# Designs tried in a protein design run: designed miniproteins, single chains, continued (4). Part 86

Each design is a single chain, and the fold is of that chain. pLDDT is the mean over its residues in the fold that is shown.

## One batch from the design tools (miniprotein)

Design m14986
Fold by ESMFold2-Fast:
Structure m14986 (fold): chain A 104 residues (1-104)
Amino acid sequence: SAAEAARRELEARLARLVAEFEKKVAAAKSKAELEAVLRRFMGELLDLALEAAARGLPREEIRALLLATVDRVVAIVKEKHPEAAALADRLEAVFRAHLDLLVA
């Protein structure tokens, strides 16, 4: 189905985005660089949500996939940069608020 094709494309794009994010997080040398990487990632995630919705993927499925992805990247940040845990938690909260508006 078109929805199944959209889901598989979103899953593949999320996997690539997480892989690139992990490389950028590992390469970050300052809190400012790490914050820039996190903010860019969250923005790309919201863009993917809008694209998936436009392709007819159900809102609850988009929400579930994106929240699982955010949980995974927050765990990566806390593992590689435990000093940035509070920053990661704040950006996750902001992302969840924006996602709630997109699927309202």
Scores: mean pLDDT 84

Design m14987
Fold by ESMFold2-Fast:
Structure m14987 (fold): chain A 99 residues (1-99)
Amino acid sequence: SAVEELAEAIIRVTELAAEYALKTQDTEEVRKDAEAAIKRAREVSLAFAEAHPDPEAMKELFEELAELLEKLLAGEISEEEAQKRIEELAERAHELYAK
C-alpha cells in the first residue's frame, strides 16, 4: 500500500541517518545512501501523502526528516542533535502511520 511504501521510506532514511550519526560505517558511503533515500522519501511523500487521512501532517513529517538529514550531511547540526531529532520524528511517524 501507499502507506507501507511511505513507512518503509521513512524507516530507511532514519536508519541511514542513525548509522551516519553513530559513525558505524564509511561516512561517505552512508552519506550517498542517505541522499538517495532522502530523494526517494520526498518523491514517495509527494505522490502518496494525499491518500493519508492527514496529508498535511504526513508531508510536514517527511519535509522535516529530509531537512534534518540534509543539515546533518552538510555538517550544520551535530550528530547528537540529529540522533535526538530523528528519534522524535520516528516516534511521530509511527503514531501517524498507526492512524
Scores: mean pLDDT 65

Design m14988
Fold by ESMFold2-Fast:
Structure m14988 (fold): chain A 55 residues (1-55)
Amino acid sequence: MEEEVGRLAREVARAAGLTDEQIEKLSEDAMKAARAFGPEEVIENLRRALEGAGA
């Protein structure tokens, strides 16, 4: 679950044209949010963001 959150966050950040450092930071923040507030909601939000980015 946490690994999936990190993967999706990296894909969203790459699609948005962020730097490698920003990609890692967003991945870490997304995994922290998943642990604190629930992984399913975070994953759903990341999937919608990736679809909106043209993937």
Scores: mean pLDDT 75

Design m14989
Fold by ESMFold2-Fast:
Structure m14989 (fold): chain A 81 residues (1-81)
Amino acid sequence: QAQQAAALTQQAAKTMGVDFNLPVTSAKSAYLAAGTVLGLGRIMKSVSQIAGDEELAKKAEKGITLADQAVKVAQQGLNAS
């Protein structure tokens, strides 16, 4: 679960063009990493809408979807801990 959440978090960050490295050693660290990338994606979407950058908006939306999945997976691992 932590490894699955970490993989989804890395895919989300890469989709948005963000270099994000966090060592995932626990369910808690996986949850924090996923939540951080989700928050960043939401900020990126807001900025892209203000700037009128449709490509950035699409990257942010895809990243948000992946990060939301990562948060759900990490939450399951945290609840099982």
Scores: mean pLDDT 76

Design m14990
Fold by ESMFold2-Fast:
Structure m14990 (fold): chain A 68 residues (1-68)
Amino acid sequence: MISKEEFIEILRKVLEEAGKPELADELIQFINDSDLSLEEAFSKVGRYLVERGEQEILAKIIREIKKK
């Protein structure tokens, strides 16, 4: 089971590899500012990425989580 810190590291890594480091910074700041739990952070980030048409990024995040 991953920690919130590991989730944030995966999110940063995947978004930076996708050429979107500013999006990584925005989402990580939102998670920290809102003091979201791991489940809430995953749910809100997933919804945001789907709404933006970034389903491939979400799929890559899920794959990285499953490898841990």
Scores: mean pLDDT 80

Design m14991
Fold by ESMFold2-Fast:
Structure m14991 (fold): chain A 60 residues (1-60)
Amino acid sequence: TAGSGTVVDGEGVGGVLTGDVQVSRSGTDEEGKKEMEEGQKSQNIQRKKGLEKLKKFLEE
């Protein structure tokens, strides 16, 4: 697939500090980073929860 983009709202342009700095917006880089970190944390918790639930079911 052509994942490059960089034409109209291309991939990696929203979180990457390249092309043009954000003057009207407030720190997209920081928000993007935080979102990714939260996403990873959420996924980790979700997996842990799933495993625990599965373990409980397996015990039965």
Scores: mean pLDDT 58

Design m14992
Fold by ESMFold2-Fast:
Structure m14992 (fold): chain A 106 residues (1-106)
Amino acid sequence: MERALRLLEELRRHAERVLPEELREEVLAIIDEAIEAVRSGELSPAAAFREMALRITGLLVRRLPELSEEAMELLRRALRALNRGDFETAVRYLKEMLDLAGEAMA
């Protein structure tokens, strides 16, 4: 649990740094909901990460349709990592997805 929370907080800091204000608030809200679900025990770490990854990807595909193919590929890689219990690799792919969004809106 502590490692999962640390990774979520790391992803939150990354989002705050790379995303423009227009996307930042919505993505941070999704990450904060995942952090709270893990802290409260409402969701397992794997379930919280999966729900968060799906919601972030859905938001990016909706707001930045030009990135939909790349975002979906990164989502597939993140979900495969989560299925193996590899949260660090999943967070790396989610960070790459956020970097793409930040660059597209620069």
Scores: mean pLDDT 87

Design m14993
Fold by ESMFold2-Fast:
Structure m14993 (fold): chain A 61 residues (1-61)
Amino acid sequence: MTETVYVSLGKEEATEETKERLIRAAKLLKEQAGYDKVVLVGSGTKEAEEVVKEAQKEVDE
């Protein structure tokens, strides 16, 4: 079975720091917790969507 986890940006401001934090958390979930796929979800703003998109690209590489 493929284990998938969803990580939400929530109420956090869409910044470069938040992007780096999401990337690190997602990589730890893949590497240490054994999740096959990590899906990042934005808070519904354009800024959050762009940050999540860039972080997802880094996580999927």
Scores: mean pLDDT 73

Design m14994
Fold by ESMFold2-Fast:
Structure m14994 (fold): chain A 86 residues (1-86)
Amino acid sequence: SPLAQLIQALKELEKTKARPIPTETIARALHLYYLEGKTLEEVGEELNVSRSKASRIIKEGKEALAGVDLSALPEYLKLLDESTPV
């Protein structure tokens, strides 16, 4: 699944740099927001965090993906062209 591929890509990056937010949480937030089109409020509700925390998780996830070849994850190509959530 696209989510499983994203989790694996982020876990590979985690081997080189520890993150305070769990890789699986970041992957789920990115999947819900960019692939499922959910709002920050809905992402926060799904992950049991605040809207502000959901926004920070997505921002950190997008920054982490700078090291990932998104051509191998075509479902997430939107991340190349779309701004971070406000």
Scores: mean pLDDT 70

Design m14995
Fold by ESMFold2-Fast:
Structure m14995 (fold): chain A 80 residues (1-80)
Amino acid sequence: GNEEGAKGALEAAEGLRSGSLSPEEARRLGSQTAHDSKDSPGGVAAGVAAAEGARYAAETGDYELGAKSAEKGAIQALNI
């Protein structure tokens, strides 16, 4: 549900920030998180935010802003 989506998004954010995940790996994790969250709107939104954050990091090289985007999605999912 929403907590699972938030956890996936936070994992993507931490991986981007630490460099333990490439932007492509973080995008895949975000997309998988959105898919696995199914009919949980907050969980899907968190996964999508993580995937978009990873895409932004890949396009701009700004991994910190990409990670913050994923974290924001996770926080919004947890506020339901």
Scores: mean pLDDT 80

Design m14996
Fold by ESMFold2-Fast:
Structure m14996 (fold): chain A 119 residues (1-119)
Amino acid sequence: MKKKPVQELVDELVDRLIANLETALELIKSGAPKEEIERVIQEAEDLAVKLYLIQQIFNLDPTTPAAVKAAMQALVDAAIEAVETLRKLYEGKVSIEEFEKALQRLRDAAAAYRAAWAA
């Protein structure tokens, strides 16, 4: 299947977001400096905002399949939840287990998004 540039951009942003979330978890576990943890969380927050903006573009494009629009919505919702759960973990408000569940939901949503384009 020929990927559209926007498909590749979403794939890149999602992979970068997952990597940043995993890095932030390891920094929190290791007791890394506050400035380093905050920088990685801020990068993850920026990536989630970029995914949200791309979702708005998909919603405005009548040629985007309905299944892709639905998968992109689920992906953005999972991305926002994972980033919010990461911030709560950093603030001591949630467990590592709750964050790992949110991160797994994001991975599952990313796989579903990729599958929606293949259909």
Scores: mean pLDDT 86

Design m14997
Fold by ESMFold2-Fast:
Structure m14997 (fold): chain A 80 residues (1-80)
Amino acid sequence: SMPSLEELRKELERLKEELKKIKEDIDPSTYVKLGMRLIAAETDIFLAERSKNEAVKQQLLQAAAQTIEDVKEELEKVKK
């Protein structure tokens, strides 16, 4: 089942803080790339919240959830 909007926001904020903590330990280009992906997920969540079309809202939340999962996987690879 798809995460709730509140769960996606909490995970997004957690990943933003995690990225800040490891900033000095990773390549600057990787830091920028991951940061930009988190901004994209935040934008999708923002647009989903304001969407009156349920299909569009679900598609945006699905896109945000996928981006969040991809960033989590990339962070785990970089930390190893």
Scores: mean pLDDT 86

Design m14998
Fold by ESMFold2-Fast:
Structure m14998 (fold): chain A 98 residues (1-98)
Amino acid sequence: MKKLEEFLKEFEERLREAVEEAEAKAPGDPEKQFEIALEIAKERGDWALVGYMEATKAVEESNEKAIEIFAEGVLKQFGDKELAEKVRELARKELEES
C-alpha cells in the first residue's frame, strides 16, 4: 500500500508541475490557469490531482463536499481505501485548522 507521506510528496510535485505549466501558458490569468492545470491532470489520468482541483472550487460551498471529492479522486487513481481515508482525515484537519 502507498504510504501517506510518499503520496503527499509525489502529489505536491505533480501539482507544482501542472501549476507551473498552466502559469507559463496563461500568465496573469488564474481562471485560465485553473482550466489548463485541470486539463493536464485529466490527460495524465491523475485523478487525485483532478479531485484536489475540483475540491478547491467545492470548498466555497462546503468543506465536507470538498473533502469527499478529493478523497474520491485518490480512491479512483490508486484503488487504495486506506490511503483515501488518510487523505480525508488530513484534508479535514487542514480545513479545520485554517
Scores: mean pLDDT 81

Design m14999
Fold by ESMFold2-Fast:
Structure m14999 (fold): chain A 58 residues (1-58)
Amino acid sequence: MDPATLEAIKEAIEKGEYEKAARLIVDDILRQNNIKMSDEEYEKLVKELAEKIKAERE
């Protein structure tokens, strides 16, 4: 993972921006694995991950 991306994820979580953190994580995974998905699948995955991050932190 790019150090700048990791720092951005941490900052988003600290600010309570869980959806932003989830988007950064998903974008990194998709980029590293050259995975293509629909906008609908992407938004669903981001929302699910954001909810999990929020639940773990709060």
Scores: mean pLDDT 79

Design m15000
Fold by ESMFold2-Fast:
Structure m15000 (fold): chain A 60 residues (1-60)
Amino acid sequence: SLLEELVAVFGRQLLPLLAEDDRSDEPLRLALRRFGDDPRLKVVLAGSSSPRGRALAETL
């Protein structure tokens, strides 16, 4: 899943942000906004097998 791919790359930095908001996509979008300037994030999302991941890459 997209979340599993992101946790593999950003795990310890991403988890605290996910704990702040338990809504579907909302914690992920907040984490993505926080890491939007990290070039690894866009690469992971654009290369994701998840259509959601690629869609989120367009918002960065």
Scores: mean pLDDT 63

Design m15001
Fold by ESMFold2-Fast:
Structure m15001 (fold): chain A 76 residues (1-76)
Amino acid sequence: SLEEMTGYSRSALIGAIREAARELGLPLPPEELQELLAFELLMPTVDWAGLIAKYKLPWSVEDLRRLRERVRELLG
């Protein structure tokens, strides 16, 4: 599971991405994607543009980079 791969609970991952998006003034994707996206943001390498296109995310690549930094701060 994502929890086994990251060491964070589903609620922790969702909580971190929701708080990061709120602080940055960014729209949230559907809840079903929030855990997956928080997980992706913790990975060292991501195809950001491909992720945006695949899930029709309401974010730019720059938004994703800012979200990644803040999610990592909130979890670490």
Scores: mean pLDDT 78

Design m15002
Fold by ESMFold2-Fast:
Structure m15002 (fold): chain A 51 residues (1-51)
Amino acid sequence: SMRDKALAYLEELYKQGKITESEYKVLRPLVEAGRVGVGGLENLVAVRESL
């Protein structure tokens, strides 16, 4: 499902150190609720890396 793909992507971002533990804890329930998908996570990483 799209949710499973978003959760897998979130886990990958955390394992790669692209997000912090605090960010992971905040983002996980939002992804599980379907409020943040892969595109939202990609935008978050892109915005951070552009700063």
Scores: mean pLDDT 81

Design m15003
Fold by ESMFold2-Fast:
Structure m15003 (fold): chain A 98 residues (1-98)
Amino acid sequence: MEKTLTFTLSRPLRADDVVSWYRQAPDGTVELLIVDGKPVPGSPLAERVSLSASGTTVTLTIKDLKPEDSGTYYVQVLDRATGQVVDRSAGAELTVEE
């Protein structure tokens, strides 16, 4: 089973943007999953994710879904030069049943 999560940004991505992907687990723990198009080393999603971006839409596809993948996913966009947050998506909830 796979799932595609779709997020809308306020503007199209620029070359100077750093896109970071996060998951908030059901217990409230926030995990950084992907930075600048690359999975964080040791991430449980590292080999099971694919990303795409078109206009204001960014997508995360997760393959081989596991119950531990459940949580609220969101995207944060940073300006590379300043490190300032320039955009943040709404959260997308994922529930994986056994």
Scores: mean pLDDT 79

Design m15004
Fold by ESMFold2-Fast:
Structure m15004 (fold): chain A 98 residues (1-98)
Amino acid sequence: SLEERRARLRRVLDTVKGVVDYAIEQAEAAGDEERVQKLKEIKSKIDSLRARVDAGADPEEVAEELMKILNELIELYSDDPTIVEALRLAKEELERIR
């Protein structure tokens, strides 16, 4: 159902936001200002997608945009197995919403 897809999409968005928040904290601790700025831009996009879901946007369109963000993050963190695994699990859940 549409409501079930929105609920699942909100959970995936919340999970991905948590991973990004963790990545920001790690980048800040490392003094990597360039990485912090990139992650904050990604976080802003996730917050925008969350607001669109709450405003009644098509779950499939939001899921497609979130999939692009997930692929970007997986590439960015390819050398971090913990972050990559969390993002891959989120990607699998997102694919089940389609």
Scores: mean pLDDT 88

Design m15005
Fold by ESMFold2-Fast:
Structure m15005 (fold): chain A 59 residues (1-59)
Amino acid sequence: SAAPPAERAAASAALAQRLAPEALGGDKGVNGGTAALQLLGPDASAEEAARAAAQLSGA
């Protein structure tokens, strides 16, 4: 909630790497951002990413 949208987007990419590293390893050239969008969905927003990141951070 306090994080700016840019940091929320970065958290989404980091979250994707932590939750589904195999998704990133499916293609040698896969971008972290693309993998994050695939993990959360193409219609996912920074808010959705922030929520998922907060859940993981709390664990």
Scores: mean pLDDT 52

Design m15006
Fold by ESMFold2-Fast:
Structure m15006 (fold): chain A 99 residues (1-99)
Amino acid sequence: KELFELATAVGLYITHRKKLEEARKFADEGNKEEAIKLLEEVYQTAKRAAEDGSEYAKRFAEEVEKSLQLAKEGNVKEAIDRVEKALRDILGDAIEKAS
């Protein structure tokens, strides 16, 4: 049970880390449109994972959805920060519970 959730949290981290790094680079370059596009891709992938029944995947998808709203309102860097923090918090929680 705990190992299943840990595997899901690790999978989320591996799957999304590189795309979030790319979104960060575009946001830092002032390319908000491309950064938002990458966040939308993260959301679509996260939403699909959430449908497979993991509580961590569901929490991540919910946080990405909220962050996408923030990014569309112009706060792109803050949106990326929140998604990165959610990913780290989920991984940390899963590691602690598996211990």
Scores: mean pLDDT 83

Design m15007
Fold by ESMFold2-Fast:
Structure m15007 (fold): chain A 68 residues (1-68)
Amino acid sequence: MEEERRRRIERLAEELGIPEETVRERLKRHEELGLSEETAEAAMLTAAKLREIGDEIDRELAERRARE
């Protein structure tokens, strides 16, 4: 129900560190593609983890540049 969706959005926003509105938009887009809310959640969490790894690499490179 709508309440369960709201709780899912709140949890995803907290875990991903993004606004709830962004989570709603992404979930809606995944659902429009025929994906379930569960599949959309898994996809978003996986994408966020990959971005986190990328950001970590970018931070390391920026630190090396700053030390020069």
Scores: mean pLDDT 75

Design m15008
Fold by ESMFold2-Fast:
Structure m15008 (fold): chain A 113 residues (1-113)
Amino acid sequence: SKKEKALKILEEDIEGLREDIELYREKNSPEEDIEYLELIIKQIETFKKKLEEDESLSDKEILEETIDVLKTVRDLLLKLAKREKDPEVKASLEKHAEKLEEHIKELEKLLKE
């Protein structure tokens, strides 16, 4: 289903952000940067829970709302990457932002079906 695809994408993006948190910890990045990524994950997890529990949402609403969340997260990751000084951390943030862009395109394609 379109809901199952959206939920799978959200879970994959949460996993990617958790990898970025682990890299931040490995590099002894500032605590505020770790907390900011944790807040982003919490936002995605809260949205995922809303999708799982709300049986009233149409496929169109699920896809549109998921796309909006992913666009917000992508833009935040690109903003973090731009200010990042560690090249490995920057590359990881950019990689996960690119993955979010791929997921956005997949969901936009489903929205046209």
Scores: mean pLDDT 88

Design m15009
Fold by ESMFold2-Fast:
Structure m15009 (fold): chain A 97 residues (1-97)
Amino acid sequence: DLLEEIEKDFEKYLNQVIAALTALKSIIEKYGVEKAAEYVAEMYRSPSRVDRTRALALLYYLSKKYNIATPEEIVAAIDAGDYSLVKKLLEEVKKEL
């Protein structure tokens, strides 16, 4: 499972997380949390494994930083079509802008 791989070797993904987080902060500043959540959803559902890995690593990072929900809970919610936890994480990112 990709989430387990990210958890075991997170440092390998750190540069991708930093790049994704930088883009995400720009989207939040210009377009708000709803549009930023759409951006995360699009990466997560991408046919590109690189984009899916980047989204998952970003969600893992935000989960650990803000301690709102576990990475597993966030992924389960997204797979069910529920982005409420993603939006809650993005509201925390917005507070730091």
Scores: mean pLDDT 85

Design m15010
Fold by ESMFold2-Fast:
Structure m15010 (fold): chain A 68 residues (1-68)
Amino acid sequence: MMIPGDGKSAFQVMLGASAGGGVNGGLAATRLFTMHRQEDISGEQVIEAAKSGGGEKGGKEAVELASR
């Protein structure tokens, strides 16, 4: 019996929801990365896309981290 490692499991689920489950969230995050100056792309647009992909909380946090 092996312990999957709760910390790693939670992190992968969060990342998966943003990129794997939430394609829009992943795409929005990459677009924000190309526009890191935030000239045209707002963080709200990226958050909205992350919500659409499911895992709203995880997606939102991942997107916010990507914008920093």
Scores: mean pLDDT 46

Design m15011
Fold by ESMFold2-Fast:
Structure m15011 (fold): chain A 70 residues (1-70)
Amino acid sequence: AEEEGRRIGAEANARLAAGHSLDSVIAYVSKRVLELEDKGLDAKEILRATAEAVTDPQLAQMLRNAADAL
C-alpha cells in the first residue's frame, strides 16, 4: 500500500511536470487508488503515501484530506 502510494505520487509529479492539469492528475490518482482498493489494498495508506510523495502543495493537502475522511 505505502509503496504503491509512493509510485502513484511519483507518476503524479511526472504528469504535472509534463504540463497535465491538476484536475487530470487528481482523476489519475483517484482511478489508481480505486483499482488498488478493489485488489484489497488500504486506500487510506495509499492516499497518505501519495500525499507524502507529491510535490504540489495543493494536491498533497487534497490527498491528506481525502485520507483523513476515510
Scores: mean pLDDT 84

Design m15012
Fold by ESMFold2-Fast:
Structure m15012 (fold): chain A 89 residues (1-89)
Amino acid sequence: MELVELLKKNIEEIEERTKGLLEKMREEIEKTTDQEKIEHLIEAARKAAEDLREAAKLAKEAGEEELAEKLEKMAREIEEFIEEVKAKL
């Protein structure tokens, strides 16, 4: 399963990119009152969380439970951020 092998090899990079995405989104939301821009950022975050959830499912199916847990944690962090942003709107 090529995708799961790539996830295992790149998990640290994926974690770093996820943290970077969250930091960038926090900065952009603080700097802008543009509702359209905020909506686009929320949509991008939602897609990232969905991709991470799908990757976690594939990891579980491959028996890579630790990898799946890391991916689910990242998805949850993004989902929590989206909820925080929506609560402030």
Scores: mean pLDDT 79

Design m15013
Fold by ESMFold2-Fast:
Structure m15013 (fold): chain A 70 residues (1-70)
Amino acid sequence: SMAEKIIKELEKRAEEIAEENKTLSPDERHRRMVELVVEMLEATKDLSDEDKQRIQLILIKIMQKVLEEE
């Protein structure tokens, strides 16, 4: 499904961002996270409410993990 494709892409980008964050300044990390949120908001706008919620929960978990790594 489209939702499954978006979830896989989100997980892939999260790993890429986590790796980049090891070398990025705090301001750059924040910017990358904002960019990811905007992309996901656009990618999910035509999905069902159920799929939107599922992807939003995954995004929140990814954001929490990235922020915990400081």
Scores: mean pLDDT 75

Design m15014
Fold by ESMFold2-Fast:
Structure m15014 (fold): chain A 62 residues (1-62)
Amino acid sequence: LEELKEEAIKAVNDGDFDRAIELVGEIARRSLSADRTLDPEAAKAINEVGKLILDKLDEEEK
């Protein structure tokens, strides 16, 4: 999970939003358990990457 999170953050910083979204999806897929609860660490990683994407898009609009 940490490696996927780091790659997603790097993709956002590089402006590769398609790659960042793909990696967020991969984190979600790997982190869903048999009881269909998302791992808290994975949920945090997804939220962090999502916030970075929104912040980066806001920077481009300004």
Scores: mean pLDDT 73

Design m15015
Fold by ESMFold2-Fast:
Structure m15015 (fold): chain A 79 residues (1-79)
Amino acid sequence: MESAEDIAKKFAEEKGAEMKKNWGFPDELIEIYREMVFNSLKDPKKAEQLYQKFYKDYGDFVKSKVFNDILSSLMDLLN
């Protein structure tokens, strides 16, 4: 039996490590992601507010990092 906090922490640690390794996401961005996941399970209203704020503040950054990861993956597949 896992709490919403344990689920959010595990998800953020696993996904955050990948995002940090592949996309260079800062710890601050990973923590916001963890809070969004946690609140999606515990408080949906707060999760919506955090999602709107996250997208407004970091949307372009996240989009840019995803693009760079896709390019890197393609280069690995082509070589």
Scores: mean pLDDT 63

Design m15016
Fold by ESMFold2-Fast:
Structure m15016 (fold): chain A 79 residues (1-79)
Amino acid sequence: MEEAIEAARELVEALKNQDPDAVTRAAFRLVKVLMEKGISLKEALETVSRMLLEAQKAIKNGDFDAAEEAVLRLVREAL
């Protein structure tokens, strides 16, 4: 669980910094961590895609706390 939370926070930070390479690396790491916890590749990709959409929406509105909360909620729902 802690590894998934750290990967999720890295994803939010990468999105906040508007770094596409960092976003790709963080998203890939999060998919891997979720799969290591028993989530299927399809479900891991769907979860990370939802995180990207919700975090991007919150960041666009200037609400970085809402972006982190959304991603952490989705990690907990997946596990």
Scores: mean pLDDT 82

Design m15017
Fold by ESMFold2-Fast:
Structure m15017 (fold): chain A 98 residues (1-98)
Amino acid sequence: KKFEENAKKVLDFLDKNRPKIEELASKYIKDPKELRRFLFDVEMETLALFNELFEKRGEVSDEDIKEALLQAIRRAAEKYLTPEEAEKLVSDAEKFLK
């Protein structure tokens, strides 16, 4: 049950920030299908990083969740963007995420 509580915290953080991530990524990814794939990859990578952190610590902080999301954005961006565009997207996300 502690897992479900921490997982809900991560999902709530993703839901809160998804519109901003979509807005930022849409500057680089013009195909709506690729943009949806990118957003899906960000969510999947965030959940994978959460699972690693939870397995090691038994809980995640707000800072851990933010770090996981930024790493997920970087990993997903590498599949769809140039290295320069990926760095810009991650920098913008770090600045504007709540």
Scores: mean pLDDT 84

Design m15018
Fold by ESMFold2-Fast:
Structure m15018 (fold): chain A 71 residues (1-71)
Amino acid sequence: SMEEKAEKIAEEVLKHFPEVPYEVALEAAMLALELKKQGKSSREILEELRRRFPELPESALRTIVELAMKT
């Protein structure tokens, strides 16, 4: 399911960015997967994540997009 995919992405993100709250990583992962499902490019997904999660470090946002695109 999309939720299970998002949970795996959030878990992986926290291994590299333990300061990111799990709930925020999960919400960002779910949004990235939904935008991918809608046919958005990695660039478009990254731009949307920057707008919705300005508190997340750029490196964490890029990692979320990369993991979502691989899923």
Scores: mean pLDDT 90

Design m15019
Fold by ESMFold2-Fast:
Structure m15019 (fold): chain A 92 residues (1-92)
Amino acid sequence: MQQQFRDALQRLSTLDRAARARAITDIVIRFRDIVDDATLAQVAAALRQLLSDDPAVRAAAIDQVVAVVATLSPSQQRQVLAIVQSTVARYS
């Protein structure tokens, strides 16, 4: 599952800037129903780093999101993966 999540975030990172901004906003909104406020704040901060022009900053942001998601229950991990995958597909 971690590799599928990493792949989805890498695809998100390669969208044009406007599409990435919209996708990240949609992901954060949908994550509110799944994770607590503290986890949401951490994931949202990391996801916003995907808007960086620096590929190294975006790569570090992917690692941070994957690390936070790995602390979630298996059910929450499946739900957040589905959200990222469906959102990326919509904006691709």
Scores: mean pLDDT 85

Design m15020
Fold by ESMFold2-Fast:
Parts: structure tokens; C-alpha cells; sequence
Structure m15020 (fold): chain A 67 residues (1-67)
């Protein structure tokens, strides 16, 4: 599910595996409802900019809304 991929992305991000996190976020975006895709995209942009704290907060918000 999208939630499972988001949880894996958070795990990878906390481990410093940003490439792994990006891969799981791409999978989550394919499975997520259309209304949640912008939130996941914002997290990917934050991650690309090195703003890991904001990326983490956005991903936790996405999981809360999908759960």
C-alpha cells in the first residue's frame, strides 16, 4: 500500500539513505490517492533540497492522512 512505501521511505531517510527514500516515495506516489500526491511531491522536493526535517514532517503527515 502507499502507507507501507511511505513508512519505508521514512525509515530510509532516518538511516541517511536518501536514494532509497526517493525510490520508495516514487512508489508511494504511484499508489497514493490523487489528493495526497502533492504532499508526497513536496516531501520529495524538500529531500532534494537537503531539508530532511521538513521532508520527514511531510511524510509523517501523509501517513496520518492515509491511515
Amino acid sequence: TAEEYLKEAIKKLKEGDYEGAKKYLSQAMLLAPKEYQPLIQKAMVALSNGDYKSALELLEEAIEKLS
Scores: mean pLDDT 82

